# Ledger of designs, part 21: designed miniproteins, single chains, continued (3)

Each design is a single chain, and the fold is of that chain. pLDDT is the mean over its residues in the fold that is shown.

## One batch from the design tools (miniprotein)

Design m8706
Fold by ESMFold2-Fast:
Structure m8706 (fold): chain A 87 residues (1-87)
Amino acid sequence: PTREVVAEDVRVLVEATPAYIELAEEAAKSKNPREAASKLTAVSIMAIALETQAHWAREAGLDELAREAEEAAERLRKAVEEAKKKL
């Protein structure tokens, strides 16, 4: 991907991060184990996407955007862990 495309992808995923944190919190409140598992899977996939885009951002020399993506991924990983503790 071009440097500009990588930068845009990182911004879009970082902006989506709060919605995925809410999704993990909804999973923790769910009385349906299948629904909870589905939501946590979606949050985990987003964390992987952020980790992947962070890698490409670092390769492109976009170190600050890479850091933002890494921090967002870590927040999602922690949200999944906290949700699992409440299930």
Scores: mean pLDDT 86

Design m8707
Fold by ESMFold2-Fast:
Structure m8707 (fold): chain A 87 residues (1-87)
Amino acid sequence: SVEDLLKEMKELMDQAIEKAKGKTIEEVNKIFEEFRKKLQELYDKILAELDKMTPEERKKAIEEFQKLVDEGLKKLDEIINSQREKE
């Protein structure tokens, strides 16, 4: 289901963020590059599920997906900026 895929995306994001804590900028970039590849795979699966949904369900799923992406990018930026100040 889309909700299961969104949960999987959030779990992968939380894992990447936790893994990135206290790492160098180079390691952080590598961790998030790996996360981006997994996110692309999940994105394709989410799109396939959206095609099976009603317009209302699709709108809600897209809004939740966008919110998770925005939140993850914000946290990534904070980690990178924090490590740049140390290096």
Scores: mean pLDDT 75

Design m8708
Fold by ESMFold2-Fast:
Structure m8708 (fold): chain A 72 residues (1-72)
Amino acid sequence: TTIDKNDLWSRLIQLKTSPETQSELDHEIDLLTDKIPTLESADLFATIISSSSLSPERAEFFNRLLRLRHSS
């Protein structure tokens, strides 16, 4: 199943909240990475990072997701 932009956006909104644990963040990274089918999704993440008012902490989190997708 291809990833839905609405599902990605909903998940990204949740990630803007305070982190509970490092383990939970790592799990969320894994789930999102599995849902990224191509570099097209990486471009979407880059657009969201640049267009939204993310905290530096959250921007770093999404940059890490993009790096994980590239390093497979």
Scores: mean pLDDT 51

Design m8709
Fold by ESMFold2-Fast:
Structure m8709 (fold): chain A 78 residues (1-78)
Amino acid sequence: SEEDKKKAFDLASYAMFLLYAYLVEHPELTEEQRDLVIQRVSEKVDELIKKYLAGEITYEQAKEELEKFVRDIVEEAV
């Protein structure tokens, strides 16, 4: 549905915002480390969007899992 497409885009946009914030706070990261973080976040977003569109999780659950995933990556880097 159009609403489901909008929610998927909203999740992707939110993920890009979180990723941008992470990269800005860590200017010391190498290009290889940045690529790895971008790849992992992109894979997680794809996974969550697919689960949401399949009706396996709610939008709120997808957003919470995404926030936790980004936080865990940041904590691993510190």
Scores: mean pLDDT 80

Design m8710
Fold by ESMFold2-Fast:
Structure m8710 (fold): chain A 126 residues (1-126)
Amino acid sequence: SLSELLQKLKQEEGRKLAELAVKLANEIGDTVTRTLARETEKLSPEQASTLALAVSESRAKFLQLAREGGLGSKEEVIRKLEESGRYFEDTLQRAAEQAGPEAQPAADAVAETFRREVERAKKKIE
């Protein structure tokens, strides 16, 4: 029936949006992790580990929010990306404070990379 066809198309579009959201979340996470590795190379192992843990926890939260947003609409995905951005910056700032002032430039570079990649992802979803 036409109703069954419309339901199937809506489910397929939802699945594609969810797959895109997860793909973009992973791409952002990979880029941020590469920036972290580069920017922490001169920090102590303890400082680098503190920032790496914050990034890892934020990546897990980001991926979860991307999956949840992908089950709704493009607008929902964008809203969840912005929500995850605030969580990421707050988590990184706390980690930088724990790691000490030498870690702040690395945290700032990681946050800037994340902001840039989120803006690129928003454009790909729109």
Scores: mean pLDDT 83

Design m8711
Fold by ESMFold2-Fast:
Structure m8711 (fold): chain A 73 residues (1-73)
Amino acid sequence: MSVEELRQQLLEEVDRYAEKLNVPKSIKERLKELVKKLPDELLLPTLNYLRLATELEIPAEVILETLEKILEE
C-alpha cells in the first residue's frame, strides 16, 4: 500500500469515526488537518489507533489531544 493510499484511508476512517460518534464538523476538520500533518511512519499506527477508537467509542477530544501531542514532539 502506498503512503498516499494510507493517508487517504486514514482520512476516510476519520469520516467514519465522526459519523458513528456524531462528532462536530469543527472537530472532524481539525482531526483531518492533524492527519495531513502526520509523518509517513505514523500513518499506519494512527489508522490502527483510530479503528480501535471507533470500536471503543473513544471521545474525539481524547484523539485530538493525542494527535496534537504527537505533532508537538
Scores: mean pLDDT 83

Design m8712
Fold by ESMFold2-Fast:
Structure m8712 (fold): chain A 65 residues (1-65)
Amino acid sequence: DEKKRELRRKAAELVIEGFKAFPEDSDFIEKALDLLNQISDAKTVEEIEELYRKLKAFIEEAKKK
C-alpha cells in the first residue's frame, strides 16, 4: 500500500531530522526510535497516521525546549 510506505518514509525522515537537532539527547533518541518502531509494526493507515501525529508532536515539543 503506497500510503503506508509514504507515511513510514516521512516518519523516518522526521526522526533523522530530530537526531540532527538533538544528537546527544539519549532520552529523545530512545523515545523517537520507540515511536518509529510502533509505526513500522502498525497494520493500518489509520494507526500509522495516529503514530506519525504523535511523533511529529513529540519532536515539535522537543524543539521548544
Scores: mean pLDDT 80

Design m8713
Fold by ESMFold2-Fast:
Structure m8713 (fold): chain A 68 residues (1-68)
Amino acid sequence: PSEEELDADVYLALAEIYVTLLKRYPMSKEEAERTYKKAIELANKARPVRPEDADRIIKDAEQAYKEK
């Protein structure tokens, strides 16, 4: 894979981890907001290379944050 593809895949993996933390662990509103923002930021960094995966993660993050 290219370095650009590797970077995108790393960003997606990190974004998925933050979404999982947001879904599964109890958090204060402040912690949830910070975790949500990190997930969105990381997914957006991957979007130019992996748009479908990034959009899926963004939707998951939005849903998880709404449920907090």
Scores: mean pLDDT 86

Design m8714
Fold by ESMFold2-Fast:
Structure m8714 (fold): chain A 110 residues (1-110)
Amino acid sequence: SLLEELDKLLDQLKALADTMSPAQADALLDALIDRLEQLREKVTNPADQLAIDIAIGMALLGKGVGELIGDPKEGLKLGLDAIRNESKKLSDETLEMLIEELRQLLKEYS
């Protein structure tokens, strides 16, 4: 149920990214990374902390790849994929917090 809701939100963000300028896609990726960093500060479970740290690292790598190839939308896609993969490892409590952050971003960028 929570993972299905997460998948729907990530699919909506990915669809939104396809309609964006490269500058908007880069800004959304920066916002996603910032929200993950804020979530990391709120989480005390070591396994959830590790999953978030990996998602942040992979999203930053995606941003670097996007910059290197001149395709910020590909960077955003890599970041969204990293969030999807690592979120499957999160506790329900942390997953609910992540879903709320993604809902807020979708509203801001829609």
Scores: mean pLDDT 88

Design m8715
Fold by ESMFold2-Fast:
Structure m8715 (fold): chain A 84 residues (1-84)
Amino acid sequence: MSLGERLAEALRIIKEAGGEIPLDELIERLMKELNISREEALEIIETLVALGYLRYSDPSDPNTSLVINPNLEDRIDEVIEELE
């Protein structure tokens, strides 16, 4: 699976969760769905944050959630297709 396909899968998971998901839940779902390590799941999440697709709802909270960038919410399906 390409990096783009992994990024697309992470965005799809968050979209299916309603645009917001707890960090631990996203990590567990990525590990299960992609059969990857926790470190690889974190790299996917960090890449999406660096690209501006995701943000932390509260980066100071260890129980923080990831949210889809509100500026991309109406375009998220197009972004997923572009990454695949």
Scores: mean pLDDT 81

Design m8716
Fold by ESMFold2-Fast:
Structure m8716 (fold): chain A 93 residues (1-93)
Amino acid sequence: MVEELKERLKRLEELVEKLLEKLDELKERHPEERELLEAIKEQLEGQHEKLKKFVEEALKNPTEESLKEAFEQLEKFEEALKELEKYLEETFG
């Protein structure tokens, strides 16, 4: 479980990096939406930092409950990242 959680956090960090790069590209292509895209970027970075801290605390004090909650939070964030990617594709092409 602990090793799986670490691997999933690493994969999630790769997904976040990909979305941050996409947001920067969209800001260049859609300067009229720069304020909105910057706000989305700041929210994504803030949510990622909170999740990372939560997972790191679960790894320092691993219990069945804390590990389960960490996996659930990670899965919810992965889902939110996929929804954001879909939104950006459908809205900005």
Scores: mean pLDDT 84

Design m8717
Fold by ESMFold2-Fast:
Structure m8717 (fold): chain A 94 residues (1-94)
Amino acid sequence: MTREELEELKEILYKKLKEAFENKDEATLQSGIVSLALVHAKLKEELELPEEFKPAVEKAIKQLEENIKRGEAAPEVNEQAIADLKAALEVLKK
């Protein structure tokens, strides 16, 4: 994926996060935060989210930790996917 495609995806995800928050769609907000963290990790950029998103960020961190554990326990380990998830986790912990 090109840098231009990642920048476009970043803007789309930010818009979706705002819509999910207004609609009280917790599942979409959590998934969106995970996706945005993955994009920011690929761009090697820090992620600053509104303070009101903090509870959803904490749930997204837990989701990423569970996804990493599941991926590492899989019969066929996708090393790149696990590395991407770990990078996203570090973005959210900063």
Scores: mean pLDDT 80

Design m8718
Fold by ESMFold2-Fast:
Structure m8718 (fold): chain A 94 residues (1-94)
Amino acid sequence: AAAELAARIKEAADAFMEKLLPYLSKESAERFRKGLHALIEEGVASGDAELLLESVEAFLNNIVDATSEADKPAAEAEAKAFVEEVRRALAAAA
């Protein structure tokens, strides 16, 4: 169900944000977590898996850009792992 898919992706997003906490201010992390949740809810509600994936990837670029240059490679690796979790969740729901 759409609610289960949204919950699964939001759970993965929360795990991703926890890994990013060392690289972000508390205020930025809270803002990004909230924005990512809203984007996931809207994307799942749209029924457009490609649009959801593109929107998530674009938003993750903003999160990575908020980290320091020294932390960007680690943040990028975590972002790629999260994108793959989103892809797996979408495939399982198909």
Scores: mean pLDDT 86

Design m8719
Fold by ESMFold2-Fast:
Structure m8719 (fold): chain A 93 residues (1-93)
Amino acid sequence: SLEEEVLREALAAVKAAVDGDYNTAIGHLLRAIGLVEEMENPSEAVLKAIKGAAAAISGDYETAIKYFEEALRLDPDNPYIKEALELVKKALE
C-alpha cells in the first residue's frame, strides 16, 4: 500500500540519519512526503512517522522518539514504525 511505502521510506530516512548520511536521509524523507501528497487522507500514524523521521534528520532524537511512540500507539503492530523507534532509542544511548 502507499502507507507501507511511506513508512518504509521514513524508516530508510531514520537508518541513514543515525548513520550520519544526511543527504541519503533527506532523499528518503522527500520521497515519503511525495507519496503522502498523492494520498487523499493519509493516516495520523503515517504523518507522525514522517515528523519522527524529520526530527531524527535534525538530530532531535528525543522528539523523534515521541513522534514514533505516538505513531506506534496508532498502529501498534507496524514493523517499520517499531524498527524506526528502536533505531532512534539506540542513537540516544
Scores: mean pLDDT 89

Design m8720
Fold by ESMFold2-Fast:
Structure m8720 (fold): chain A 71 residues (1-71)
Amino acid sequence: TAPRIMEILREAERRLRESGGKALEVVTEATQRIVDLLGSVERTRETLPENVGSPEMSKIRQEVLDELLKE
């Protein structure tokens, strides 16, 4: 899950560099993808709740969202 969040972040960064003036659109799209992915993780956690969500996962989520929403 964390690797997928990092992948989405890298893809968003690449698109931002390529889009030039469409930063808001790219950031919004990447944020939505991360939110959807985290929602999927929460549903999966219901199947294997024990030790599935670490404190590090919550920290990564917050850092990624803060970085994307900053722009």
Scores: mean pLDDT 60

Design m8721
Fold by ESMFold2-Fast:
Structure m8721 (fold): chain A 106 residues (1-106)
Amino acid sequence: MSRQQISENVARVVGLIILSMSYVQDGDYDKAIEALKEARRIAEESGDNYGVAVVERHLGDVYYSQGNYEEAIKLYERAKKYAEEAGDKELAKKLEEKIEKLKKEL
């Protein structure tokens, strides 16, 4: 993929994440999930492991906000795997801490 194509895909993913955050503020979780699923598709198709990790984290945050902790944990575990593959040790550690805390509270 070209540098320009990578930049365009990153911009689209970021835009969809921002849009999803706006939907969460409005309480429209279904639209937030749809925006994040589209962002995930773009990141996965472009091989952007960091982008996938960030999107999966935001999806986990939406499910957590809905009280669906089991699904949130699964999404955070997936986000951690992609963060590790991307070499983002800080994001992976933060996700591990979130997962452990949620599992302890269940």
Scores: mean pLDDT 87

Design m8722
Fold by ESMFold2-Fast:
Structure m8722 (fold): chain A 94 residues (1-94)
Amino acid sequence: PAIPGTLTVNGTISITVNGNTVTVEFSGTATFTNPLGTLTGSVSAKATVNNGGEVTLTATFSDGSVALAKVTINITKNISVTGKVTITLPATLV
């Protein structure tokens, strides 16, 4: 059974917009928190989606467990962004 919790990711994000296509690259550290405790690990994602599309972040922890979180990409204007971010998402540990 999947375990619900919160995933906080802290790292570098690169977002490139080309028309209706968005390329997202992310790498950083991940912390999964629930009432039973906290797990720390790493996360990476690289995906190309249409605007309004969904990217799944997969965080891997030292015990071999993984957490999945979904991010919807909505871009109001054509932009390209690279920077450091902290993102907090609902997630499930599987």
Scores: mean pLDDT 73

Design m8723
Fold by ESMFold2-Fast:
Structure m8723 (fold): chain A 86 residues (1-86)
Amino acid sequence: MAREALLRAAERLREAGAATPDPAERERGLAMAELLEAAAEGLEALKKFLESKGVKASEEEIEKIHERLPELAEETLRALEEEEKK
């Protein structure tokens, strides 16, 4: 399910960010986790989140982002799980 993949990826990104001593990596992880969490709540939540960050995007652009984020979440989960196995 798309929502579950987004939330799992967000949780893993927060965990990975918290474990790293690199402030830049931690900040990137947190930002990505927040984006995925907003997308998991739905298209309206994603739109509101992007607007709150000053991102000006059309409805079509937001819909494309929402459609692509579950794939990115699954790829992120696979990459993070591979890192955690070692």
Scores: mean pLDDT 75

Design m8724
Fold by ESMFold2-Fast:
Structure m8724 (fold): chain A 118 residues (1-118)
Amino acid sequence: SAALDAALRAAAAESGVFNVEADKITPEELRELIRRAAAAGVTHLNITVKAESDEEALEIIDLVRELLPEARKAGLTSINVRVEAPEISPEIREKLRELGRENVKATPSASPAEVAAA
């Protein structure tokens, strides 16, 4: 939207950092966000994923990983992913570690129950 493009340009002009919170994001919406952010001059994209389930969180992590080469080619210096879910599974932690190996800052946000279990 024109409002998104204006927000991305403002962020690029001020700091180069854009922060987005996503309750649900489709592959096409995420790809479009990355494309518009790069076109606006954003260099650092911070995505907070609010997932209702482990499956939703894993799908978004895999999508971010798939889009990393395109994002870097488009001019994004970093993509940071924070996953907020009721519980952080071992599979989510492993996928976030895989993103970390590809020079993406990826952090889980654990519930009190997950922290107590760890």
Scores: mean pLDDT 70

Design m8725
Fold by ESMFold2-Fast:
Parts: sequence; structure tokens; C-alpha cells
Structure m8725 (fold): chain A 109 residues (1-109)
Amino acid sequence: SEKEKLIEEVLERARKLLELGAENLVRLLALQLRIAANPNDEEAAKEFYELVDEIDPHATLEEIVKKEGKKLGKEEELMELFEEIVEKASQLSKEDLLKVAEGLLELLE
């Protein structure tokens, strides 16, 4: 399935982010995808904004990616992986976004 391939490609790029030490970014992506799948998920929204506030309260997600990339010395690689994840995820249904979010959270366990 083309959808299964997109899910696998998102998870592959998330594993690369983890290998680079970007655990907070993978967690933020998982929470954002949960919110995109269900905008009424108050728990996901709360956790997302609490993590953003801990990193930089006024930053966009893109600015957080740049900040984490600079901290790790891998700004360009992190930005490329993030952009690829967002592009692929934009093609997925709400049900598939939830599956990806669950898979991302499992990578953090």
C-alpha cells in the first residue's frame, strides 16, 4: 500500500532523528500528529505546549528544530529530516496520522 509506504518512510526518518539525539523533536512530532488527527485531544495539546514551553515558549516548531539542530551540531540534517516527515505526513489520513503518532511514541520507549 502507498499509505503503508508513507508511514514506514516517516518512521524511518524519525529513527534517524533519534540517532542524531533529537528525542524532544520526535516527541513534539508525535504530539502534533495526534492533535492533527484529533484537534480535541486536550492531553496531547497540553503535553505539546508544556514541552514547547520547556524548550522555548515563543518558538514555532520549525524554530525548535533549528535550535535542537544547533545544539547537536546537525541543524541542516535535522531540518531536512523534519521537512521530509511533514511532507509525507501531509499526505496521510487522520487514521494513518494516529498510527504514525503511536509508532513515534513507541520509538521513544
Scores: mean pLDDT 85

Design m8726
Fold by ESMFold2-Fast:
Structure m8726 (fold): chain A 73 residues (1-73)
Amino acid sequence: MLKELYEEAKARGLTDEQALTIALAVKGARDRGYSDEEVERLRDRLIEMAKAGKTVEEIVQEASRLLLELDKK
């Protein structure tokens, strides 16, 4: 659920806005029916960016790009 995804990101030392952004992206991927492996790869990439000091805007852009790539036929 969204709350669990948010709490996991917060436990990794992310800000509220970073944690929520990542949780929403992961939920979006799950709702689209992507595999657990694809969802975990997406989550780990976004957490890596947040820990590297990337802005929320950069994280949103990357999440959108990765979700679009996963939607490719």
Scores: mean pLDDT 76

Design m8727
Fold by ESMFold2-Fast:
Structure m8727 (fold): chain A 80 residues (1-80)
Amino acid sequence: SAAATRALAQRLLAEALSKLIEEENIDLSDPELSKILADMVAAFAAWVAANPDASEAELRAQVEALIKEAREKIKKLKEE
């Protein structure tokens, strides 16, 4: 069901975000870093809304892709 997909998506996103914050030592008081995380959360929410029947494998693949994009954006900010 769409509700089950959303609940799983929320868990996977929370786990991935926690790991990203810890591994990249993200200071959430930094507005640029906070914006990257907020944009990633919004993108995943929009994708889940568009894919209400997504499997766990598809949800995991999507969150991993967005985490990869977030890591690249964080890297570019640190290089500037």
Scores: mean pLDDT 85

Design m8728
Fold by ESMFold2-Fast:
Structure m8728 (fold): chain A 77 residues (1-77)
Amino acid sequence: SEEELRKKVATAINNGDYEKAYEILKELFEKTGKLDETDVERLAIALMNLGKSLEEVREELKKLGVPDEIIDRIFPK
């Protein structure tokens, strides 16, 4: 279920397993076609900890169809 996947993402991030968090978030997106704001924040945390720059993270979020309004809220300028 979506709830079980989100719980696994939270656990992976808390354990520093950013590769697993990214994998589960990708699975969640493939199954649902969307990510909520909390999912997007967790994905950004995972990608940054995997060595992605802020610009690369913004590009990946845009590729996943995340609205600019949500991206700008997470990364305010």
Scores: mean pLDDT 82

Design m8729
Fold by ESMFold2-Fast:
Structure m8729 (fold): chain A 107 residues (1-107)
Amino acid sequence: SELNKTINEIDQILSKYTGVLSSEVLSKIRERAVELLKNGANPTTVLTALDIYLDLLLVKNTDPIYFGLVAQQGGEEVVSIILDFAKTTGATQFIPGLELALKAAQK
C-alpha cells in the first residue's frame, strides 16, 4: 500500500538520525507522521516536512529569515506539519518562528 511505502521511507529518513537524536524524539515524530498520513496528509508533504524538521533539530537555527525560506519552498502544508512536529516533541524554541512562517505562507 502507499501508506506502507511512505512509512518505510519515514523509517529510512529517521534511521539516519539514530544515535544523533534521542530515541524518544524519533519515536514521537514517527508516530505523529504515521497519524498524519492516516488522516489523509499528502505523503510527499509529510516526507518533506520530516526532512526539514530533523535538520532543524540538528542545526537549531531560529533565524526568522530561515523560516521565511522554508515557508517559500514548502508552503503552508509543509510549515504546518513542521510546527506540529515541534509541538509534539516539545521543541518550544522553534514554535514562534514557525508560527510566523505559517502566517506568512497563508497570505
Scores: mean pLDDT 84

Design m8730
Fold by ESMFold2-Fast:
Structure m8730 (fold): chain A 94 residues (1-94)
Amino acid sequence: MIEKLSEEEKKFLLEALDKARVAIDNSQTKEEAIAKVREILDEARKKLKSNEGIILVTLLDMAVALAERSDLPLEEIKTFLKNVLDIIKKEIEK
């Protein structure tokens, strides 16, 4: 079994996910959305100690890297990233 998120880590990740969603919605370019989400994830990673937390942030980093390399329009990139945030949020809530 992997080391589970602490109550404090759950709170930090949920706050980071909410900040990322707002940053995505307010971004005018793909590059802006990617940069803002990466900054939020980098700050979240510094506060994580559990293996579960590290894995969840790594999965988000991978999704962001896929979005960055994608030829999709901005609105589709925003939808993809917000869907990934929702999936991770549901995992944290377990």
Scores: mean pLDDT 83

Design m8731
Fold by ESMFold2-Fast:
Structure m8731 (fold): chain A 90 residues (1-90)
Amino acid sequence: SEIEEEAEKFFKEAQERLLKIYEKFDELSDEQKKEVLELKKKLNEIASELDEKIVNNEPISKEELEAKLNEIKELIDRMEKIVEEAIKEK
């Protein structure tokens, strides 16, 4: 379905962004590492909820999908900001 294709494409792009964040993880302070891991936990909870609905063929509205994808995007944006701030201090 269009909804499933949109979600799969988004998660592929999100995974690529997360891999770039994790490449810089060792450059972070202990406090920054903790914050990134807490954001990752929240992201994984949202992603798991969406994946469960898709795998079980449960109905999901376009509005619900867009809202959840926007939440994931915000979490990734916050992680990228932490990494950028850590690199800038060098």
Scores: mean pLDDT 80

Design m8732
Fold by ESMFold2-Fast:
Structure m8732 (fold): chain A 97 residues (1-97)
Amino acid sequence: SLEDIIKRLEEILKKARELNAYTVEGVLLGLIDDAKAGKNLDFVRNLAITFENLLKYAGDFGILFLEHVLQHHLEGLSPEERAWLEEVLAKYLPKVK
């Protein structure tokens, strides 16, 4: 359910905070807000599964790998994905701590 997805994202958010993965934290805050607002639900579900699988199979290294990718490898994103990420990071990075 959507409520289960939000709970899973909040669990991953806690781990990102413990690891000081600030960019991942900002992205997760954006995904949680979109989920609560009923926006971009297929995108939210797909990313929640991706984040959960990375944490499940690679542990802390999965989150740190995502942090590295988000900081250094944005060239692989579509213009639409990059625009969403830039908006989310502008809004949520100041709320990271």
Scores: mean pLDDT 80

Design m8733
Fold by ESMFold2-Fast:
Structure m8733 (fold): chain A 123 residues (1-123)
Amino acid sequence: DPARQEALRHGTRLAAEILAATSDVYRRILEITREELARLRREGSSEEELERVRQLTLEAMSLVSQYTDLVVQRIAELAEQGDLEGAEKLAREALAELEQIANQPTIEDMKKLAQEYLEKINK
């Protein structure tokens, strides 16, 4: 069925775009984490303070992963139902939201925004 093949190809392309954007967010989280850990080490911060930054990093990455998994799943469901316009709209919104997360100045802000977007898509 050509329509089914087109829907599968379209959904796969959108999912790949979301995963690429998610990779950029992870790279940004790790860049900020590296800079923050280097700063704290220079200031003679405790291992407890270093562990707090590591924990925030893991939490931020986990929330972004959960958000991405739900977006990719919903895109696949919409594409399978033949709602290609709905799949593209969701992908555009998710790409903009991932860009907003990547543009945050701190891991804490990235975590907060990822949690807000995750809560929004779960409704």
Scores: mean pLDDT 89

Design m8734
Fold by ESMFold2-Fast:
Structure m8734 (fold): chain A 77 residues (1-77)
Amino acid sequence: DLEKLLEEMEEALRDAERAAAASGSAEVQALLDKVREHYERGKRDPEKAEEYKKEALELRKQAEAAAVRAISDRGRA
């Protein structure tokens, strides 16, 4: 179901957006941009949407981890 796959990717995109906003990190922003790219590719190529969803969820996880590191580093300064 494409609609469900896109909904899960939208949640990943939203989580990555929050991570980027909270961290102010260029690294997190780059990961957000990759999540967005996979979401757009999933919309364009529905037959590959499950692959793009899997990649987007992994990128979102990386963005959240990078955000935690960036926030910690900023707090140290």
Scores: mean pLDDT 82

Design m8735
Fold by ESMFold2-Fast:
Structure m8735 (fold): chain A 64 residues (1-64)
Amino acid sequence: SEAEERARLLQRLADLNEGSARLGDEVAKRSSPDEAAVYRQMVEEARRYAARFKEEADALAAAL
């Protein structure tokens, strides 16, 4: 169903955002303090998106 496909795509978006956050953390560790602060803000935003996509995916899966 389209709902099942949407749940799978949302889970993939959550996984991609978690992956992006991990890469951002690694870049931040190798950056100047000013650059690191910017990357850490991006990491926090990516983790918030990952959590939202995960919650929506789980809610859709539970409704199926």
Scores: mean pLDDT 89

Design m8736
Fold by ESMFold2-Fast:
Formats: sequence, C-alpha cells, structure tokens
Structure m8736 (fold): chain A 85 residues (1-85)
Amino acid sequence: SAELVQSAVPILLQGLSHPSPLVRLAAVQGLGLLVQSAPLSSLQPFLDTIRFHLQQAAKHDPSEDVRIAATNALQVLEQKLAAAA
C-alpha cells in the first residue's frame, strides 16, 4: 500500500547512512525488494529520491557488497520503469 511505502522509504534511506556495512546492505536490499513488490503508483513520489540514493551507494559506498547490491537494486528499478512504459 502507499502507506507502507511512505513508512518504509525514510527508514531504508536512513539505513543507507548507517556506520555498519551490514545495515547499509540490508537497507539497499530492502529498497530493491520494495521497488520490486510495490505498485509503481505508490513509488512515484519517491522515485527520484530512491534512484539518487541508490546511485550514490552504487558509486561511493566503501563496501563492495553494498555497491553491488545498490547496482542490482537500480537495475530492478529501471526494469520496472521500462516494463511500465
């Protein structure tokens, strides 16, 4: 639902700035699952913010596992957008 997306996105985005790479990895994976599972209409208000933060994580996170997971989550997002076009 839109309410679950509105609640989950801020929590997951906060997780991306956590000092623990395991917490950041879980946050990235959570964003990927949210993007995969949530309807595009519920994601629309957050799409630019989600894309921006996943791009930052994919490029700049000190953990290789987090960068790989963020790249995978971005691919899921772009595939979902392409399928909706």
Scores: mean pLDDT 88

Design m8737
Fold by ESMFold2-Fast:
Structure m8737 (fold): chain A 80 residues (1-80)
Amino acid sequence: SMETAKKLLEVFKEYVEKFKAANPDNSEIQQSLDNQLWALETLVEQGRYDLFIRMLESILDSRKDDPLAQETRKKVEEIL
């Protein structure tokens, strides 16, 4: 639903903000996350919620060595 998608997008925005605060010198990953956030926001605006959820899960699963990504992935599971 739109409500679920907006909540999940908010959780991902929080992850990006926390990652940047914890990793201020990691410009390449920060740019990658900003691009991914923009793509996810676009999918939500287009009402493509199933694709949005799949892409969000894929992004977080690709970052399994990042403790912040693992915490965020758990929050995503609790909302779904």
Scores: mean pLDDT 86

Design m8738
Fold by ESMFold2-Fast:
Structure m8738 (fold): chain A 59 residues (1-59)
Amino acid sequence: SVEEAREIAEKYKDDAAKAGLGLSRLGVSPETAREILAEFPSFSPEEIEGAARAVELGV
């Protein structure tokens, strides 16, 4: 769910790679991952795209 995705992003807001892996394991879409991670100022646009790519690849 979107709420669970936000919890993962908040937990790993200082580690974009862990946030991406957590979101991938939760099974969210890459677009949902981008939207959620964009809510956190700790993530750069490059880090958000990297995390969305991890979700897309199912890692």
Scores: mean pLDDT 81

